# Designed miniproteins, single chains, continued (5), part 108

Each design is a single chain, and the fold is of that chain. pLDDT is the mean over its residues in the fold that is shown.

## One batch from the design tools (miniprotein)

Design m19978
Fold by ESMFold2-Fast:
Structure m19978 (fold): chain A 64 residues (1-64)
Amino acid sequence: SMAALEAARRHLAEAERALAAGDRETAKQHLDKAGGYIARALGEGDVAEALELARRAAQLSRQL
């Protein structure tokens, strides 16, 4: 759903900000939340958009 995709995008943005600030704990919490919303969006049929966000989440998680 749009709501799940939007929530995932917000949590990814917060994770990115936390990583830039050196706050790995906060970044991990937001990445975990984003992952949950991405999984929900995949289950709701938003496959292409959810996979794009999953790639971004994977890229950010490599910085943890």
Scores: mean pLDDT 88

Design m19979
Fold by ESMFold2-Fast:
Structure m19979 (fold): chain A 60 residues (1-60)
Amino acid sequence: SKEEIDKLAEELKKLSEEAFKKIQEAVDANDFETAKKIDAEAKKKAEELEKKLEELLKQL
């Protein structure tokens, strides 16, 4: 449904914004190891959400 697609897109957007902010904070603190971990985790979660979004879009 459109509502489920909108919700998933919003979650993906918030995930990206929060991850970017935390990565910037880690880089500013010269903590590149933490920045890399946050980036990797965010990408993994984004891929899962994008896969669900793609599946929902195929049903339309």
Scores: mean pLDDT 82

Design m19980
Fold by ESMFold2-Fast:
Structure m19980 (fold): chain A 60 residues (1-60)
Amino acid sequence: TGLTVLERAVLIAIAEGLSDEEIAKRFGISRGTVRRLVDRAMEKLGLRSREELAAWAKAN
């Protein structure tokens, strides 16, 4: 799929129900960086919502 290790880790955290702020704190990055990683993962996977990302992460 071309996802980076960090993009994959962020998707797993989203599947766990974490907010962008909680993910930012967990990985020591800004909320803006979390949003950028989410947007890139959506583009790479052809998904359009956070709910679709969470479902994909739970299934893969």
Scores: mean pLDDT 84

Design m19981
Fold by ESMFold2-Fast:
Structure m19981 (fold): chain A 97 residues (1-97)
Amino acid sequence: GALAALEELRELLREARAALDAGDLEAALEQLERMRRLIEEAAARGLLSPEEARTLLRALDRAEEALRAGDLFAAEVALALLEAALAIAEQRARREA
C-alpha cells in the first residue's frame, strides 16, 4: 500500500545520504534513480496523488542536478525538501488507512 511505498522511499533516502557522507557520489545518484522509479510506479498505481508525485519528483530532480554540479549545499536542501514531502505524504497515508 501507500505507507509501504513511502517507507521504502524513506529507506532509499537514508541510503543516499549515507553514500554522500561516505563521499560516494555514484552510489548516491543510484539511490536517487531507484527512488524515481518507485515514485513513478507508486503514482501509476494510485498510491501517491499526482500532486505528491510531482512534488517528490521535482525535489529529486533538483537533488540529482545539484549533485552532478558538485553543489553539496543545494543537494542537501533538495534532500531535506524530499524528506519533508515524504513525511507529509506518510501522515496522509496513515490517516486514510
Scores: mean pLDDT 87

Design m19982
Fold by ESMFold2-Fast:
Structure m19982 (fold): chain A 59 residues (1-59)
Amino acid sequence: TMSPEFRLFDRDGDGKITDAELAAVFEELGHTYRPEDRALALEFLRAVLGTEDVEAWLG
């Protein structure tokens, strides 16, 4: 079962998280997504989703 947090980022429901989906979620949450924030966003995903290989979920 997918976590609610993963569903927030996997907007297309394709089982992958893209830079576009990361940007869309940040914008929806009222934050400006900058290209330099991608690394921080990935660290956040690792922390929230646990020890899963986040790279395997990136499109």
Scores: mean pLDDT 62

Design m19983
Fold by ESMFold2-Fast:
Structure m19983 (fold): chain A 109 residues (1-109)
Amino acid sequence: DELERLREELANSDLSPEQRALVTALIELAEAGYSAEQLVAVLQRGRDGADPAAAEAELGPAAGTIVRNTPAFEEEARRQLPSARKANALINRILALAGRRLAEEILNR
């Protein structure tokens, strides 16, 4: 399972607690069947300063965690920290996997 491999790589990555929480929550939503578009929408809610408690009430604890931790991650990414670059690479791999799963499901139907 590629998501299990991503979890293993996450466990061995030098990330901040906030970056780790964000990446873990994205893996959880991807495992729950969220598409790349849905994952990007949750990240965008965090970027837009949405209420984490409202996101949690609508979409569950993982979505609340993403919305809560996205502002800190965006700040760290603007500062070009190595840990933020690693977190961004993991996020891109999660999004790519979610996108591939959706494409594979559509093509196999």
Scores: mean pLDDT 81

Design m19984
Fold by ESMFold2-Fast:
Structure m19984 (fold): chain A 75 residues (1-75)
Amino acid sequence: SALFEAWQLGDYQRVLALLQQRLAQDPNDSRSYFGMGLAYYRMGDYDRARAYLQRSLALDPNNKRAAAELKKIEE
């Protein structure tokens, strides 16, 4: 998929654009917020990474990966 290809290339701006398109179709897509959080984390933008990971967890509290990534930022 285009999203997977963008991740593999490290094209995080493309990842964010594709995930924003998904959120336009489904504003409650916890996985899109999770993906945006990971993209910002890899870009070194820890404040935005935290915000998006928190939104992902608010929608899906059982996302263990989002909780683990937040713990890395909060430590």
Scores: mean pLDDT 87

Design m19985
Fold by ESMFold2-Fast:
Structure m19985 (fold): chain A 67 residues (1-67)
Amino acid sequence: MKEREAISRVIGLILRAIGHALDGDLEAALATLEEARAYVEENIEDEKLKEEMLALIDKARANILKL
């Protein structure tokens, strides 16, 4: 399933970004979130799913920036 593979990869990138932030590497964390955003834009056609995935990325970014 195309959407399931895309969702799995986006979640993996978000978790990777959180890992970088917990290690104190804010630059790597933010760069990984930008990779996740690009992946969503390139690989998810469903507008609602795209919006939902981008919202998760934005939420992760906001939480990382509060550290």
Scores: mean pLDDT 82

Design m19986
Fold by ESMFold2-Fast:
Structure m19986 (fold): chain A 86 residues (1-86)
Amino acid sequence: MLPKSEIEPLSDAQWKQQFYSLLLRAIEEGLSREEIREGAERFLELMKSHGVPEEVIEELRETAEELLELPREEAKRRAQALLQSL
């Protein structure tokens, strides 16, 4: 039987959406800056292993660090805006 879910590569936009969703969830859960950074880096390594360009990985890393410098409520609003821009 053919499975409905196959291993299809995600688009860069889909990977960005997953990354921003992960950041938003972590911020809402009240995780520490170190926990969010570690989780983000693990996800970025996963994205890189799936062929996402290094320039996209670096842009997302920079975005995560910018969010970590913001107060929680501002970081949430910024992450939501990034998701809406995709």
Scores: mean pLDDT 78

Design m19987
Fold by ESMFold2-Fast:
Structure m19987 (fold): chain A 56 residues (1-56)
Amino acid sequence: DKERLLELARKWKEEGSMTREEKIEIAKLLENATEELLREIDEILGLTERNRKPKP
C-alpha cells in the first residue's frame, strides 16, 4: 500500500534505522510499487542515488 510504504520511509528517515520486519515489509510493498511511488520515496529520503530496493 502506497500510504504505508511512504509512512515507513519517513519513519526510517527520521530514526535513521529500521527493524528487520520493517525492511521486509518495505521490500514486499516495493515489489508492487510503480516508478512514481519509488520517486516519492526517494524524495522523502532525500536520496537521488537509490537504484535498488531495500531487501532483507
Scores: mean pLDDT 67

Design m19988
Fold by ESMFold2-Fast:
Structure m19988 (fold): chain A 85 residues (1-85)
Amino acid sequence: SLSLEELIDGIVTNMMNLVIGEQMGRVRHLSPEKRAELIREMLEEVEKYKPLMVQALLNRDYDKFGELFDELKKRFDEITDRFLA
């Protein structure tokens, strides 16, 4: 059976995948190579934010979770905007 931490990690991972999917919608016209590079940069941000977001949820600090999620979405927008420039 999954631990609570593993369950929360899975939920956060699924949320991140949805946001990445939305960003992929913005770059459909880019080459597959450029889309792969954008995904790699987004996954680097996920590696930084996911542990902090998981910890916030384990602590029931929903305000901190929301702040971290908004910061991550802003970083994703900045990455996408750079690739569209």
Scores: mean pLDDT 88

Design m19989
Fold by ESMFold2-Fast:
Structure m19989 (fold): chain A 88 residues (1-88)
Amino acid sequence: SPAEEALRRVEEALEELERRARELAAKLEAGEISAAEAREELGRELARLTALLEEAAAAGVPEARLVELAARALEIRNEFLAHVAALE
């Protein structure tokens, strides 16, 4: 169904967000990227995920499921920002 396809895209985007957060953290620790650049790049991934969550809501994915996925995205963001702050 359209809802199942939209949900799958959100789940894939969450996996990509988590992978990208790890890559950016590694680059930051290696001095290959600034803290500001790392935050900007993760912000772009979060914006993409937000758009996919809105599409999933429009496609009829249950609100409880969307809230759970959004909470996971916020957890990934908060863990990343705490890691970046610890390196400053």
Scores: mean pLDDT 89

Design m19990
Fold by ESMFold2-Fast:
Structure m19990 (fold): chain A 56 residues (1-56)
Amino acid sequence: SAFEELKAQIEALVRAGDAEGAERLLVGAVASGRISPEQARELAAFYRELLREKGL
């Protein structure tokens, strides 16, 4: 699904140290309507936890 694909891409970017790229993907997905508002909140929470885990 688009949600699972985005989640995997965001995780890969954050782990590679590209937090800005991950953020742009998340914002773009929300802006394009590619994911629901509920999925966007879940993905944003996941992104924030990954940043904390990586110290970014």
Scores: mean pLDDT 82

Design m19991
Fold by ESMFold2-Fast:
Structure m19991 (fold): chain A 52 residues (1-52)
Amino acid sequence: SPLEQLDALLQKKIEELKEEYKKSKDPNKREVLKGTIEALKTLVDWTKKVLE
């Protein structure tokens, strides 16, 4: 399913952004990364609900 593929891609992107967050020393960049990770987690939840 296209939504299952999207879920897998979003999970991979979340993990990449978590690694960037750990490596970033800039507080502003960390805040943006944290917000982006939370937004992508919300999209994962949305795709999961649509697939159910």
Scores: mean pLDDT 81

Design m19992
Fold by ESMFold2-Fast:
Structure m19992 (fold): chain A 55 residues (1-55)
Amino acid sequence: ATLSKEEIIEELKKMLEESTDPKLKEFIQDAIDSADKLSLEELESVLALIKSTFA
């Protein structure tokens, strides 16, 4: 992943809006809410996990 922290947060927000699974939405929302407390590496890991689950 070559995205900045802000770009990862924007991607998570888009995935949250496009998601229809309530449990996945909760997980994404929790990640967004905690984003300012997470490192770039942690955010990249979360994004990768969500992408693999969302697909």
Scores: mean pLDDT 77

Design m19993
Fold by ESMFold2-Fast:
Structure m19993 (fold): chain A 60 residues (1-60)
Amino acid sequence: SMIESASKAASLVPEVRAEEHGLPPPPAEELERLRKQYSEKGKQAAEDNLKHVGEPLSPE
């Protein structure tokens, strides 16, 4: 449910901004694609961290 909550909040931001600046909101499909890409990268980073026993990844 975290993904659903985050996705909904993100989709609200462009609509609010569009009203304030008179700009068209971005399509929700774009937001969904970004989320999927992040999930894949997160998995890859975790696996890479296990491979690199000498130097694990840390938050930036």
Scores: mean pLDDT 55

Design m19994
Fold by ESMFold2-Fast:
Structure m19994 (fold): chain A 86 residues (1-86)
Amino acid sequence: MSLALTYLGLGRYYYQKGDYEKAIEYFEKAIELDPENAHAYELLGEVYFKKGDYEKAISYYEKALEINPDNTRAKELLEKVKEKLK
């Protein structure tokens, strides 16, 4: 349990530094340990959005909403990403 939280924290740390490749690596490790962590999917979606990979960003936001349907942040971000594909 604490290891998944550590990976989530490292992912956020690298995301804040602009190291999106490292952020993705650590968020994926967090998801591997805790596949029902909706917040990790939301953060992974945000990293892909920053990288311009809107298709992956959409898929991760949708996964976050599948796990936590009341995540208003993921809903807002999903709509913004969909507009980028128009």
Scores: mean pLDDT 84

Design m19995
Fold by ESMFold2-Fast:
Order: structure tokens, then sequence, then C-alpha cells
Structure m19995 (fold): chain A 58 residues (1-58)
């Protein structure tokens, strides 16, 4: 996997965890990350970001 996609996933995971700890709905955070990453970086980046987010929230 490209280093850029991995870094984006890690950043998304960190931001998602912070948002959830601040009271955001985890499901809505995951949907927003998926949509944003897909629109900006494509489906592969979206999938990597969601995997990292789900791992960070466990």
Amino acid sequence: MEERIKALGEAAGYAAKQAVESGADPEKVIELVRKSMRETYGDEAAEAAIEAVEKALK
C-alpha cells in the first residue's frame, strides 16, 4: 500500500477518535470520513481510512 494512503488513514483514525470522544456519533463520523476520502482521494483511500478509523475506535 502507498505511504500516502496509509498516512491518510492514520490521520482519519486519530481525528475520528477525537470527534467520538467529544460526543460525536461514531456511525456519522465513519460516513463523513468515507465520503470525504472517496471524493478527494478515491475508493482505495476511503477503504483504508475506514479500516484505520474502525481499528482506532476499538
Scores: mean pLDDT 75

Design m19996
Fold by ESMFold2-Fast:
Structure m19996 (fold): chain A 65 residues (1-65)
Amino acid sequence: SEVTRQVGAQIRIIAVANELGASVRREGDALVAYFPETDPELRERAIAEMRELAREMGLPLRVVE
């Protein structure tokens, strides 16, 4: 079902975000991810990876700079 697919996508996004050192919170029906600005190159790469994954999954994800 759509609900099962969406829950699976959210779990995957959270798992990847944790691996990349992001803080993730739920805001309504969307997930919001924040990356610490301590290493600009790694941060930009991690953000790009998360945005690509969210696009692939069709999940509403906002990344905060």
Scores: mean pLDDT 72

Design m19997
Fold by ESMFold2-Fast:
Structure m19997 (fold): chain A 58 residues (1-58)
Amino acid sequence: MTDEEGLAGAERVLAETTDPSQLRAAIGELRRIAETSEDEAARRRAEELVKRGEALLA
């Protein structure tokens, strides 16, 4: 899976589900992208989505 596919999949999960296990999985993927992606834009987007996902779990 590319970083682009991972971001799209995680965004879909955050938009469509409130299931805590799916949200945790999406947040984990986003954190990985934020730390390891070579694209600054992808890292920034992943960081924003992590915050959104964490807010949904709170």
Scores: mean pLDDT 80

Design m19998
Fold by ESMFold2-Fast:
Structure m19998 (fold): chain A 60 residues (1-60)
Amino acid sequence: MEDFLLSIGGVGEAHARALIAAGYRTVEELAAATVAELLAVVPSMSREVAERIIKAARLA
């Protein structure tokens, strides 16, 4: 999971760890998430980065 998240532009180690700690441990869980849910978990993340994560997860 962490390697997948780190492959996405704009996602750093801190963002990846925060998402995993919040329970997003599979690509399927990320694909089911909303932009608002990701931003609630990682307030320092931009909307554009959150949208990239969800799109990448849905395509995986």
Scores: mean pLDDT 79

Design m19999
Fold by ESMFold2-Fast:
Structure m19999 (fold): chain A 58 residues (1-58)
Amino acid sequence: SAKKEELKERAQRAGTLAVIAGHQEEAQALAQKALEAVDNGDFEEAERLIEEALSLAE
């Protein structure tokens, strides 16, 4: 449960940062996929998607 909460917060934060950086559509798609991966228990996939969203914010 704690891992789910952590990953959901990270996904939302990464999506927000990428939107601020100007990658709105990609950021929203990656954040949505990351949240779906968390809900499905695919924590490895969620972490990967979060990293992709964060890379857009750079």
Scores: mean pLDDT 80

Design m20000
Fold by ESMFold2-Fast:
Structure m20000 (fold): chain A 57 residues (1-57)
Amino acid sequence: HMKVSKEEIEKAKLGAYEVAKRLGKENLTPYQRELADEGEKLVKEKKIKPPEVFLEE
């Protein structure tokens, strides 16, 4: 194993972004915020639909 596709990486970044949006980036470590920023960029560029809505909005 140890094979991670871009799709899996994108999911991880999107997940981090959703967590940051939910808790607020200020409450995350700099490392987590960096990952979340990449997720935000993916959402803006790819217009990826949210999974279903497990967050406030």
Scores: mean pLDDT 66

